# Ledger of designs, part 79: designed miniproteins, single chains, continued (3)

Each design is a single chain, and the fold is of that chain. pLDDT is the mean over its residues in the fold that is shown.

## One batch from the design tools (miniprotein)

Design m10728
Fold by ESMFold2-Fast:
Structure m10728 (fold): chain A 62 residues (1-62)
Amino acid sequence: DDAALADGRDRYLDALRDRLRAAGVPDDEIQARVDALRASLDAQIAAGNPLTKARLRELAAE
């Protein structure tokens, strides 16, 4: 389900943002890291990576 993959991705990226902000990382650096990871996850989903898809579905179900 593409919606579950998108939801899991967004939850993962939101959790990363919160962790980096709590660690005192500047907002511009957080945005750059989140953007890079989003692109990587989207590429892995497009490639049909079963581990990435399974993990994102698990996050969406929480």
Scores: mean pLDDT 81

Design m10729
Fold by ESMFold2-Fast:
Structure m10729 (fold): chain A 81 residues (1-81)
Amino acid sequence: SLEEELEKVEKLLEEAEKTTDEKEFRKIMEQIIEYLKSSKDPRLQSLADLFEEIMKEEDIKRAKSSARAMVELARRELAEE
């Protein structure tokens, strides 16, 4: 289910947001990106591309904020059908 896949991404993002270590943050974000790329849903594949762009951000606080905003946007798109 697309909703279950997005819920898994949200849980991984919460773990990424809790970490203060940049290396751990990058590792969790890479796991999210790999998971999204493995999805057959083009919306989740597009989210992976957005997350890859976010990973180019050197400011971890800004990267966390951007990743959260993208997940919230994806959630709203699913709610609107």
Scores: mean pLDDT 83

Design m10730
Fold by ESMFold2-Fast:
Structure m10730 (fold): chain A 85 residues (1-85)
Amino acid sequence: SSSLILPLRYIKEAQEAIKKARELYENSKVKPKEAEEYLKKAEEYFEKGKKELLYGSTTSEPPIVYFEKALEYAEKAIKAVKEAE
């Protein structure tokens, strides 16, 4: 399936960004609500991307779109934590 030939780099970058965002949020004394909301969205889009890989051509959006959104929201979460400190 072509959906299994997604650039490994996109999936890895999204995973690493989510992990970093979670660690920064958990270690933050402020724990801004906006960062929590962005983290939840990042994790949701990452899970959608994984499910899309299982179905291949079943949906209107390619899996890479979900991984890109996961990365975007993870980076927003990181920024929200840093700006709150």
Scores: mean pLDDT 77

Design m10731
Fold by ESMFold2-Fast:
Structure m10731 (fold): chain A 101 residues (1-101)
Amino acid sequence: MSMLEQLQQDADIFLSIVKEVADEDLVQKLESILNSILSILNKLSKTDPKRANQAAIQVGSTIGVALIGLSVAKRTNDSEFAKKVVEITIKNLEELKKEME
């Protein structure tokens, strides 16, 4: 039903996995950007629901790709790869946030 509810669930799962493989500083940065994006999407959904849904799909896609990368990193205990996945994901989410205004 709700794309935003699905996105919140995906974000929660993503953060839970990141907490196992990344330093607390990276976890806090990711949590901050995800909460910021979800807040902007919630506001945007009230003024432009179609654009909000499109942006939510972009954010969800970014999280989905990151989840695949982190799943591989966790199974192989590759902490350097996990850190790089989190860092690039934060950068990608920051770019999406700028496009959302």
Scores: mean pLDDT 83

Design m10732
Fold by ESMFold2-Fast:
Structure m10732 (fold): chain A 70 residues (1-70)
Amino acid sequence: MTVVEYEFADRADVVAGAPKIVSDVEKVRETKGPPVVVLRTRGALDTARALGQYLRDQVGASKVEVYELD
């Protein structure tokens, strides 16, 4: 299963960005810095990479990581 994690520079940006992505937000993790939003994709890795690019370009995420779980 492919996971996309993304974060914003400010907590308010996380709330504003969330409605622009799928409803399949797994969780919001509290961190010492900005909150991290975790969502799982059911698509192939390339689909998850495209989602990551969308999150950076259209949603305004400051950091995006894409990885597969075994």
Scores: mean pLDDT 55

Design m10733
Fold by ESMFold2-Fast:
Structure m10733 (fold): chain A 75 residues (1-75)
Amino acid sequence: SALALAQELGRVDRALAESGAVSDEELARISAAGWALYQGALAGRPEEGLREAARLLGIPPTQQAIRDYIARLRA
């Protein structure tokens, strides 16, 4: 679900912030994407949240593309 993806991206965001493994700009982009997913899900517009998150991350607007992005951040 979009909410589960938002929560997962939030967990990754916290881990990256603690490790310093990415730039502040990349971290801000990841945080904004997670917030877009969360807000879209809460507003009953998960597709809008997904499109905005994908735009912010520079990936296709699919849940799979976000999952693949998260997997790359963990590698």
Scores: mean pLDDT 82

Design m10734
Fold by ESMFold2-Fast:
Structure m10734 (fold): chain A 86 residues (1-86)
Amino acid sequence: NTIRTALQSVELTYESMEKIVKSIEPNADKSSIDNLKKKLQEMKDELEKMRAYDKEGKRDEMVKHGSEGVSSATKLVQEMIKVNSS
């Protein structure tokens, strides 16, 4: 199931990003970490919507929120690159 695989990939990405943010927190400035945590929360909110729509079998809604989740993940990666480069 391609949709199930996509949801699992976004979930694993979120978990990995959360662990990375926690790992870099001691070495990064508070402003950068606060921004990363905000991006993580945005991604988590879209994941919760995807999970709800997956349970309902609403493919189109799940794809829409999956796109928003990917957008949030992209912004998070960009922020992490900035923190690591600083």
Scores: mean pLDDT 74

Design m10735
Fold by ESMFold2-Fast:
Structure m10735 (fold): chain A 94 residues (1-94)
Amino acid sequence: MPSEEELLASVKAYLDELFAQIKASTDPAERRRLLLSLLGFARYLLQEVEDPAVRRALVDLILAKLEEFAKTADAETQALIAEVMAEIRRLLAE
């Protein structure tokens, strides 16, 4: 298993690449698919990571990155981001 720092760095890199793909996409369906893929990835990470502190750090990182991305997104994408953030918070509570 990678260290906590290596895991967080890898997740950050993944999010930055994903957000770049969403920004480059002109298709609303593609943007929605990419945001839903992030939700699937978050679910996978929370299922695989057993350490509660690392789980919390991962969720906090993902939510912070989504909030920052939302500031530059259009209204439709902002609504999808809000739904994804709500689901990620729900997954952490499980």
Scores: mean pLDDT 80

Design m10736
Fold by ESMFold2-Fast:
Structure m10736 (fold): chain A 87 residues (1-87)
Amino acid sequence: EEDEKLRKRYIEILERSVEEVLAAIATLDPERAAELRALYDEALAAGKKKLETENNATFTEEKLAEIEREAPAVVAATIAALRAAAA
């Protein structure tokens, strides 16, 4: 049950991060963003199904808190790199 909660929290962090990146791509290339959105939705569904089976990855609340803390900086850096490449 606790592992289930940790997995859900990890997925939420990933979903939020990807949404921010896709939103940035949409301002640069809306067509590409739409394509990536469809691929992401399919990949996420497959990934969630895989995580529902036993996985060798062990998450702790401490590790998830670290990922959650770092995620905004990684997202910001990714968006900055995408905008720089488009300029």
Scores: mean pLDDT 71

Design m10737
Fold by ESMFold2-Fast:
Structure m10737 (fold): chain A 81 residues (1-81)
Amino acid sequence: MEEEKKNLIIELYRLIEEAIEKGLEKEAIEAIEKENPEVAKLLREYVEAKDNKKKKEAFEKIASLSIEQLEIAVKKLKEVL
C-alpha cells in the first residue's frame, strides 16, 4: 500500500540522518551493500551530496525503490545504530 511505502521512506530518512549525526553512515552503507548494492549506492549518493538539490534528487531515487528494498535498508540501518 502507498501508506506502507511512505512510512518506510520516512523511517529510512530518519535512520540515515541519525547515522550521519552519529558518524556511522559508512558502517550503515557497508552493511546495506552486503544485501543490496543498489540501495547502498543511492544512500552513498545522498550522504555525499553537497547541496540540497542533489540530496533531493538522490532521495527521490531512494523513494522510487520497492517496499522490499526499503525494508532491507531500514533493517540494516537499525542493526548498525
Scores: mean pLDDT 80

Design m10738
Fold by ESMFold2-Fast:
Structure m10738 (fold): chain A 94 residues (1-94)
Amino acid sequence: MMEELIKEAGKAIEERIKEALEKGLITEEEAERARLAFEVAVAILNRDLERVAELLSRVQGKEVPLKELEERLEEYQKKVKEEIKALVEEKKKE
């Protein structure tokens, strides 16, 4: 189920963030932005348009119209699903 893929993707992202922080490749601020981007992806998969608008407003520093998000939701969901599947497939090769 998609919930299991989201959980596995979340673990993989947290592991990569931790390694990047330990190696000094990213800052704590960049790590928080990466976590926020994952939260947006999860909200898109859950069709939570209000949550997507809230999180994107924080990332972009500007208000995002709900109607535009609704019209683009299917496109965003397809992209997020492909990215999550790719991340999980990469982990399986370990």
Scores: mean pLDDT 73

Design m10739
Fold by ESMFold2-Fast:
Structure m10739 (fold): chain A 94 residues (1-94)
Amino acid sequence: MYESDDPEVQKAIEFTAAALRAIGELEQLRLLIKQKAPEEKLLETVRRAEEALKKAVALGLSEKSIKELQKQLEELARDEPNEEVKARLLELAK
């Protein structure tokens, strides 16, 4: 990542990195749910997704994108048979 003294470019880079990280963590979580990964691994990935999503929202993620991510989290919760992981996903969707 290149450093830039232009605050608009820096903000765009930070936002893009945060958004891509959030998407990556959600895709990793989706794969782990399909693979029936252990609860500990699923909970760790949910924690990482929560951290990435909070950062993306703080950096100005649009309301439309937030709603789309909430829908994806609700869909992941629907596919997850583990009640603790499901509860964590539903909490993250708020």
Scores: mean pLDDT 72

Design m10740
Fold by ESMFold2-Fast:
Structure m10740 (fold): chain A 95 residues (1-95)
Amino acid sequence: MEDLEILEQADIRTAIELWKEITGKEPTPEQLERIRQAVRDYIEKHPEVLLETAERLVEAAKRGEAVTPSILHYFELRGEEELAEEVRKRLEEMR
């Protein structure tokens, strides 16, 4: 249980950092709460992928790979279309 809380906090932190990298802005209090809720809801529905998600994001970051698709996946699975659209717009600008 305690280990899962630590991993959940790591995933939330990573999602916030990815949001800042993608948008170039600090998330608003409302966006921050939605990001946290999206990560928690994803973990609750897919607890088997919690470790895989954290490890995947850490490994990708160490390799200097774009982790942007991971945050988009979180928002799409949660049904957060507004947040997903912001990520998609930023990805298009990076082309």
Scores: mean pLDDT 61

Design m10741
Fold by ESMFold2-Fast:
Structure m10741 (fold): chain A 90 residues (1-90)
Amino acid sequence: SAVEHLEEALEHLRKAKEAVEAGDMEKALEYVKKALDHLSKALEATDDLEVQLRLSSLIIGVSVMLSTGVVEADTLEKLIKRVEEIREEL
């Protein structure tokens, strides 16, 4: 379900933040990649247009992190909060 994929994305984003705070950028990027996969699956699993638009915006932000290799703890915290809000509305 979309909810299950959002919960898995949240777990990976939280682990990515822990990795960034520990100075392990390679590990952080691995978790961000896993989160992107689950966000994409959540997008495919929902028919709610508002949720689709919000998930699409998050996917763009996560994709930029992966393409640049720049992952900041504050940015991950904001992404985590946005995913949590979407999950609560679903």
Scores: mean pLDDT 87

Design m10742
Fold by ESMFold2-Fast:
Structure m10742 (fold): chain A 56 residues (1-56)
Amino acid sequence: SALRERLREAGTNLVNGEDVEAAKETILELGRELGVAVDPRDIMGALGRVGEALGL
C-alpha cells in the first residue's frame, strides 16, 4: 500500500511537471528497492515497470 501510494504520487507529479527531479528519484529508488530494471534515461518506462511490479 505505502509503496503504491509513493509511486502514484511520484507518477502524478512527473506527468504534471511538479517536483520533477524528486519524482524521478522516487521512481528510480522504488525500482531499485523492488529489483526492477530502471534506466534514468527512460523514466516513463521505469514508471511503467515499477507500476507493474506493484500490481498497478
Scores: mean pLDDT 82

Design m10743
Fold by ESMFold2-Fast:
Structure m10743 (fold): chain A 95 residues (1-95)
Amino acid sequence: MMSQEDIEADVKALEEGLELLEKELEEGDESLKSVEALAGVALQGIAAVYTAEQSPEPSERMVELLRRMAELMRRLGVPESTVELVEETARRAEE
């Protein structure tokens, strides 16, 4: 269980990193190296899922981050079951 300050810092860092990596992939030709970088971010997103579930009130930014993580994980070939867990966590956090 992380402090609220740590959660906010991690969410912001992941959100910014995801935006850059998504743009890099769409601009093309980054191939396996970009996939490996996104895999690292996706793994960190899984850790964020556990943090969000343990938090009494996940932030709106966390929900947005989880949805973007799910999309990137799917592009990286992460198992659909794991992607669905991230999406389900985001949906529950909205409630």
Scores: mean pLDDT 64

Design m10744
Fold by ESMFold2-Fast:
Structure m10744 (fold): chain A 90 residues (1-90)
Amino acid sequence: MSMDQIDQEIADLGRRLAENPPTSLSGSSIAMAYFAAMQLDREGKYEEASKILSIVIKQTEEYLKKKPSPEVQAFLDQLKKKLEEVKKKA
């Protein structure tokens, strides 16, 4: 139940960052969501971790469209690889 609220909050944050992106804040918010997903993975909550990772991937793709960066592109590739790892555990 609370997972849907977390998913919605992260999605809303990503949408707002994509629509009105202050450079410093958008990267930090994506990083915080990623660390939350990694914490869920460590706790064995693989379904929740995969949901949040999917949202982080989408938000990172939107960020990359507005601010192309090799570092952000490398991070996106790592996120996609991590999502596949989490799916194998679910």
Scores: mean pLDDT 65

Design m10745
Fold by ESMFold2-Fast:
Formats: sequence, structure tokens, C-alpha cells
Structure m10745 (fold): chain A 66 residues (1-66)
Amino acid sequence: MPVVLSPELAEALARLAGRYVALGQPGEANRAASRIVEVNETKGEDAALEEADRLLEELDRRVREE
């Protein structure tokens, strides 16, 4: 019943959380993690990894613009 995450997806979630914490938004990290886990459950690992990568790129753009 619990969601099983691949090592790749777990790493992506850890990087995502680190970015949000660096931006002072730990609550957003939890929201993003929940969304990615939901995508993994409904659409599979490849879709979840694509969503995580997309969010990481958005966060990297925000950090560069700061």
C-alpha cells in the first residue's frame, strides 16, 4: 500500500527539497514531493521523473534570476 520509490526518483525528490529549502520554502518542497508521488502512482515512474526534472529546471531558473 505505501508508495515504493526508485533510487532515481528518491534522488530527484531530495534535490528538489534542497532547492526549496534554500529558497526558504520548505512547505513547497512537501507539496512538490506529494505531487510527484501522485504522478508516480497514476502515470508511472518516467512521468514522475519528467515532472521532477521540470520542477528542478524551474527552480534553477528562479535561483539564477535571484
Scores: mean pLDDT 76

Design m10746
Fold by ESMFold2-Fast:
Structure m10746 (fold): chain A 76 residues (1-76)
Amino acid sequence: DRQLKILEAARKLPDELREKLGLLLKAAEAPESEHPKLIEVGEELLKELEELKKKTGDPSYEVLIEFVKEQIEKLK
């Protein structure tokens, strides 16, 4: 289940990255005036997730990378 894989990968994140992910999870409910900032947070999180994947070699971060890309696209 993709949702379970996302949740399991999220549990491995440092608190700071988990907080950024939490903001994106609320992005669909956010007013349009907040979308530019949420896109910026999402792009920062995406770069940090890709770096974390490279350093750890853990493929579970790939599902989070895909999810974050999808959330950013929905905000455009």
Scores: mean pLDDT 79

Design m10747
Fold by ESMFold2-Fast:
Structure m10747 (fold): chain A 67 residues (1-67)
Amino acid sequence: EEEERIERQAEALAGMSKNAGSTVESDEEAYRNLLELGADEETARKAVELGARFSPEQVARIRAARA
């Protein structure tokens, strides 16, 4: 169940990242930005594998929208 939840969350994050556009080139930087967004380590790793690339500005906007 947790694995399925992680996969769905990671796919959603990757989809959002593709639509938003980003200049983040490093997997490590993308991973850190996902952790700042509030993703757990497993979800962040999976999302980076799926191509999630959020900038710090995008992370701040998403966090503000969730608050």
Scores: mean pLDDT 72

Design m10748
Fold by ESMFold2-Fast:
Structure m10748 (fold): chain A 110 residues (1-110)
Amino acid sequence: MLTPAQLREEAANGRALVEEAAASEDVSRSASLLAAAGIYASVVRLGGDTKTADLIMGQVYDVTGKVHAKLGDLDAAVESYEKAAEYYKKAGDDKGAAEAQAKAEEVRKA
């Protein structure tokens, strides 16, 4: 249904929201931006680009893990980083998956 150009635009919008969420010190704003990025990932998935959608979801959970870690919610941080690793692996981003898994292990040791 979406053209390749529209899919690239939706993916770029999702990516930009993840980057803004990662840069924000406002937890409430980060949460809102990540929720919006997840919607863009869903649109990209429905448009047939499952790899890019999985990559965006990996990024969403990676930043979500970072937010939970900053709040001291270590169990939620571990769960989020593990979800990030799953999505990165589905997207074929083995490096991103390994880095997210390492973050989960680091939080578990704290």
Scores: mean pLDDT 87

Design m10749
Fold by ESMFold2-Fast:
Structure m10749 (fold): chain A 80 residues (1-80)
Amino acid sequence: SNAEKKVLEDFGVESIDELKELIVEGLKRWAERTGRKITDEQIEEFAEKIVNELIKGYEDGLPYEEISKRLEKLTKEFLA
């Protein structure tokens, strides 16, 4: 989609899978560092949810500030 292409361009990644991998790696490092018992499956599922919300925000034509607020809310819920 046009939204997906813009996400790739804005984040400097070659694919949505690459973006997802970067998020997964970040979450795994965070979990290891904090001692949180989160499975690889839960991390991958959350990363996919974040990527999907990001793409949806772009599809809806939202400014990045609004997209960022949505992602922050999801992250806060996941980290609770």
Scores: mean pLDDT 84

Design m10750
Fold by ESMFold2-Fast:
Structure m10750 (fold): chain A 85 residues (1-85)
Amino acid sequence: MPSPEVKKKIIEALRQASRLAEQGDFDGARKALEEAIKLLEESDFDPSLKEVLLETLEEALRKVEQGDGEGASRLARGAIGLLEG
């Protein structure tokens, strides 16, 4: 199980990505999503949860590349909801 600190950092990066995507700051949203993906890849989450989270964040990153800020924000918020306390 990842440390509470690592989980908190991932959630904060995802909240930042969601806000920036909604503001149309796609460069900022991309950087925040890439940080969350990096932290998640380096984490020791359950493999099934980790797979779902990585797929969700990679889809969110693709939405940012497409200029779909609302779609990216929804996926980032969904990932936050999947992360356990």
Scores: mean pLDDT 83

Design m10751
Fold by ESMFold2-Fast:
Structure m10751 (fold): chain A 100 residues (1-100)
Amino acid sequence: SAADELLATIRAANAGDPEAQRFMLAIAVAVASRLGEERREEVIRAARETVGMEAPSEEEQEEALEFLRRALESEEDEKRKAVLEALLKGSEEFAKEKAA
């Protein structure tokens, strides 16, 4: 499934695959944008300074977020669905914590 491919990409990125890391950066930046501009800029800066990656375009960020949403909608495994939902909900809880 698309969700299985996303989870495999996360594992590959953690293992040092540069293509997987680029895709995960696009997802991270898209999700971080929901936490506000400061967090988005922090993620972009960290990627540039730590791994030498350029910021993903807005179109790449939208594609990554849409892919994540489609993966969630097509996922039949409740445990994998919970992981994907947690990735999206984590941004809301972090924003709430900063607002408090």
Scores: mean pLDDT 68

Design m10752
Fold by ESMFold2-Fast:
Structure m10752 (fold): chain A 78 residues (1-78)
Amino acid sequence: SLRKKAEEYRALGDKKLAAGDYEGAIRYYTLAYEYAVKSGDLELARRSLLNLAQAKGRAGDEEGARRALEKAREVGAK
C-alpha cells in the first residue's frame, strides 16, 4: 500500500539521519511525504515534513528546513 511505502521510507530516513547521512535522510523523507500525500494520510504527511525539516536543518539548508516546517503547519491546519 502507499501508506506502508510512506512508513518504510520514513524508517529508512531515520536510519540515514542516525548515521549522519543527511542527504540520504532528505531523499527518504521526501519520498515518505510524497507517498503519504498520495495515500491521503495527512498526519503521516505532516510527520514526514517535520522529519524533512530536521534533516534539511542538519544538512545546512536553513531555507529548505523553514519551508518544510511551514508546509507541515499548513497540512495540520486543515
Scores: mean pLDDT 87

Design m10753
Fold by ESMFold2-Fast:
Structure m10753 (fold): chain A 68 residues (1-68)
Amino acid sequence: MDKELEELLKKAPEELKPSLQAFLNSSSGVDGMVKAMDLAVQNGLSVDQLLKLSELIGEMMGIRDRYA
């Protein structure tokens, strides 16, 4: 799990990494997604970047669920 999450974070665009890290630091997938999106909006990310962020968060949630 952790190695796959680290690889996904490593490959992510630099502008998305703070939001993805905020998601990973949350114990709740939904709460983590809300925090990640809020941080991205505060950092002025575009709609296209927010869509990419939501896709990557979905992939991270899928990885977590596979190991739950």
Scores: mean pLDDT 78

Design m10754
Fold by ESMFold2-Fast:
Structure m10754 (fold): chain A 116 residues (1-116)
Amino acid sequence: MKELAEKLKKATKKLKSEDPKERAKAAKEVAELVKKSGDAEVAKESVPALKKALKDEDPEVRTAAAIALGTAALTSGDEEVMREAIKALEEASKDEDPMVALAAAVEITVLRRKLA
């Protein structure tokens, strides 16, 4: 899946864009590429960049990052990765923006159910 890995690297790089609209699109693209790959290593490799995006200044970027981090953690199938994602999402669930808090709470619920 060389083409998907290249697209993921490009999307992950766009998470550093100066334009918050491009960063939000990049987070959504990372989630879609991780879903399409179904690859645990691809999912794990995306987690550090998505954890950083979860702390972005723009609430739309943080919302997209919360959803993408949940997707990546779930796709990884790794209990340690899922627990780390839950910790990051627990902080995001306290976000001032209600959409960020809701997205984080939903992803926490999905991951906790998978770990049970």
Scores: mean pLDDT 86

Design m10755
Fold by ESMFold2-Fast:
Structure m10755 (fold): chain A 67 residues (1-67)
Amino acid sequence: GVEEAIAWLEEHYDPDAPVTREMVLEASRLSGIDPLEIQREAVRLMLERGRDVVTVGDLIEALRRLA
């Protein structure tokens, strides 16, 4: 579920680390959420926070909001 995807990211990555395609695909597999929906929400959060790079922290928050 979403909690499993978040735990996996928190265990393996720094929240400030840049997100890779492989991270999004694995988060999608664990959460059951479409990878394009995750990517879109993470980019939206990145822009709202005034950054130009999607971080693992953005990916985690995107997963929480899409749950």
Scores: mean pLDDT 89

Design m10756
Fold by ESMFold2-Fast:
Structure m10756 (fold): chain A 114 residues (1-114)
Amino acid sequence: EKAKKYKEEALEYGKKAAEYAGSKEAEVAGKGVANGAEGAASGDASLGAGSGATIAGMSAASAKSAGDEKGEKAGRGAAEGASKASVLGQKGDNEKAAEAAVEGAKKGAELAKE
């Protein structure tokens, strides 16, 4: 139940990031962080958040290659949050890991708006 709430919050920020950036890469990064937040809350934070960080990082690199600076910034913000979530999850702090993943998605949306 908590996993679903964190996933929905991260997805909402991912959607906003995509709207602000005008980029599918920003939306994919947000979805990656949402999956990371769900994994973190369900007790598999290292795998879920690590996968989310990889997806967000690849999306940022793809956006950069396409000349999409807003999408790159959004993806990097999401990847930072998911990477922090993975480290926290390895320490067994699954709730803080999920919170870090959601904050990463939120940061991505804020960076995409600029």
Scores: mean pLDDT 72

Design m10757
Fold by ESMFold2-Fast:
Structure m10757 (fold): chain A 72 residues (1-72)
Amino acid sequence: SDIQEAEELLETVERMFKHDPVKNGEIMLTLVRESRELIARAGKVDPEKAAQLEKRNDELEKRAQEAVQMAK
């Protein structure tokens, strides 16, 4: 399901952030964007579950953007 795929992508991003956020910044940003699309689709069917994932996705996207900025 879109919700499960989004959850797995977010878990992957969280692992990348813990290991090397600066080096993995662009990859993390790509993955959170993919997850965002899945969450948006899921939100049309189950808005409550999608909202929880969207908040988590937004936090990770912000951190990934900051990591990309720090990498220069």
Scores: mean pLDDT 79

Design m10758
Fold by ESMFold2-Fast:
Structure m10758 (fold): chain A 66 residues (1-66)
Amino acid sequence: MIQIFIQLSEDPEKRKAAVERLKALAAVLEAEYDADTGQASPAAQQELIEGLEAIRKEGLADIDIE
């Protein structure tokens, strides 16, 4: 089981940027969903992880992946 904790910034500019990027990542997961496996494609899962790491690295949100 993967747990993701997201702490949004008190800065409204950073918060808006983080939310926009999270929406883009969610859209990829939706588009790449495989009903036969019940999971998003491995490429979409990797893109989610890389996208979350990028958001954290850029300081747009505090994101912990466990």
Scores: mean pLDDT 78

Design m10759
Fold by ESMFold2-Fast:
Structure m10759 (fold): chain A 79 residues (1-79)
Amino acid sequence: GSHLVDLARRLREALVPEVEKIDPQAAEKVRSHLDEAIRAAQAGDRETALIHITAAVKHAMDALGVDRTGELVARALGD
């Protein structure tokens, strides 16, 4: 599969439920950006996919803080 599609899906699974516990509106922004990242990655648009992944992570950091977001991102990367 596309590595960026797999990453964006794992980030969606890791970040969205945790953000939703704190801020459901922020969780919608994270979900929306990761869904756009999946679409861009499936189309072969790596640059657009990375922009949306970056935006999703920023919204997660704003809700969860840097340390918690870093733990969830590391989990999505397979560490």
Scores: mean pLDDT 87

Design m10760
Fold by ESMFold2-Fast:
Structure m10760 (fold): chain A 94 residues (1-94)
Amino acid sequence: SNIDRLVNLLAEWGNGYLSLEQLKELLDELSKRVSKEDYALIANILLLALDRSPSGKISPEELKETLERFDAIDPERTQRLVEELIRVVEELLS
């Protein structure tokens, strides 16, 4: 799935986990590519995943669970945002 692909790419970029510093870099790049409403949604999703993490870093498992919950509510919007994130992370890995 696109969620699995994104989670794997983020794990590669974050060397296993996504930190607050990396999340800020990711969100800054994303802000240039999506609407303000879509940015607010995905920023809240990622910040919520970070806040729920006992380590203060987002694990691949925690990110996947959070994204799958949103995909169950609004699959079209979630998949579109996941595709944009995949593009951003692929550019950050290059």
Scores: mean pLDDT 79

Design m10761
Fold by ESMFold2-Fast:
Structure m10761 (fold): chain A 85 residues (1-85)
Amino acid sequence: AAAAEEARYQLALALLAALRQGDPALFEELLAPLPPELRARILAALATVSDAGIEAALELASRLKPEEVLPTVRAAVAYVAARLA
C-alpha cells in the first residue's frame, strides 16, 4: 500500500516535471489556483525528478488518448498538492 502510494507520487511528480518542460504555460495555469507556499513545495519536489523519470513519464503519456491527457495532468496536480499540503 505505502509502496504503491510512493510509486504513484513519484510518477505524478515526473508527469508534472515533463509538463513543465513541454508546456510551461499550461503548467503555470494548473498551479495558479494553489496557495503560493504549496506551489513552492511542488516546485522544490519537481527539482528532485531525474531525467530518466521525466522520459518514463513522457513515454507513459504518449500512450494516452488525446482526451485523457488534460484529465491525467489535472489529477497529477491534485494528487501532488494533497500529498504536500
Scores: mean pLDDT 82

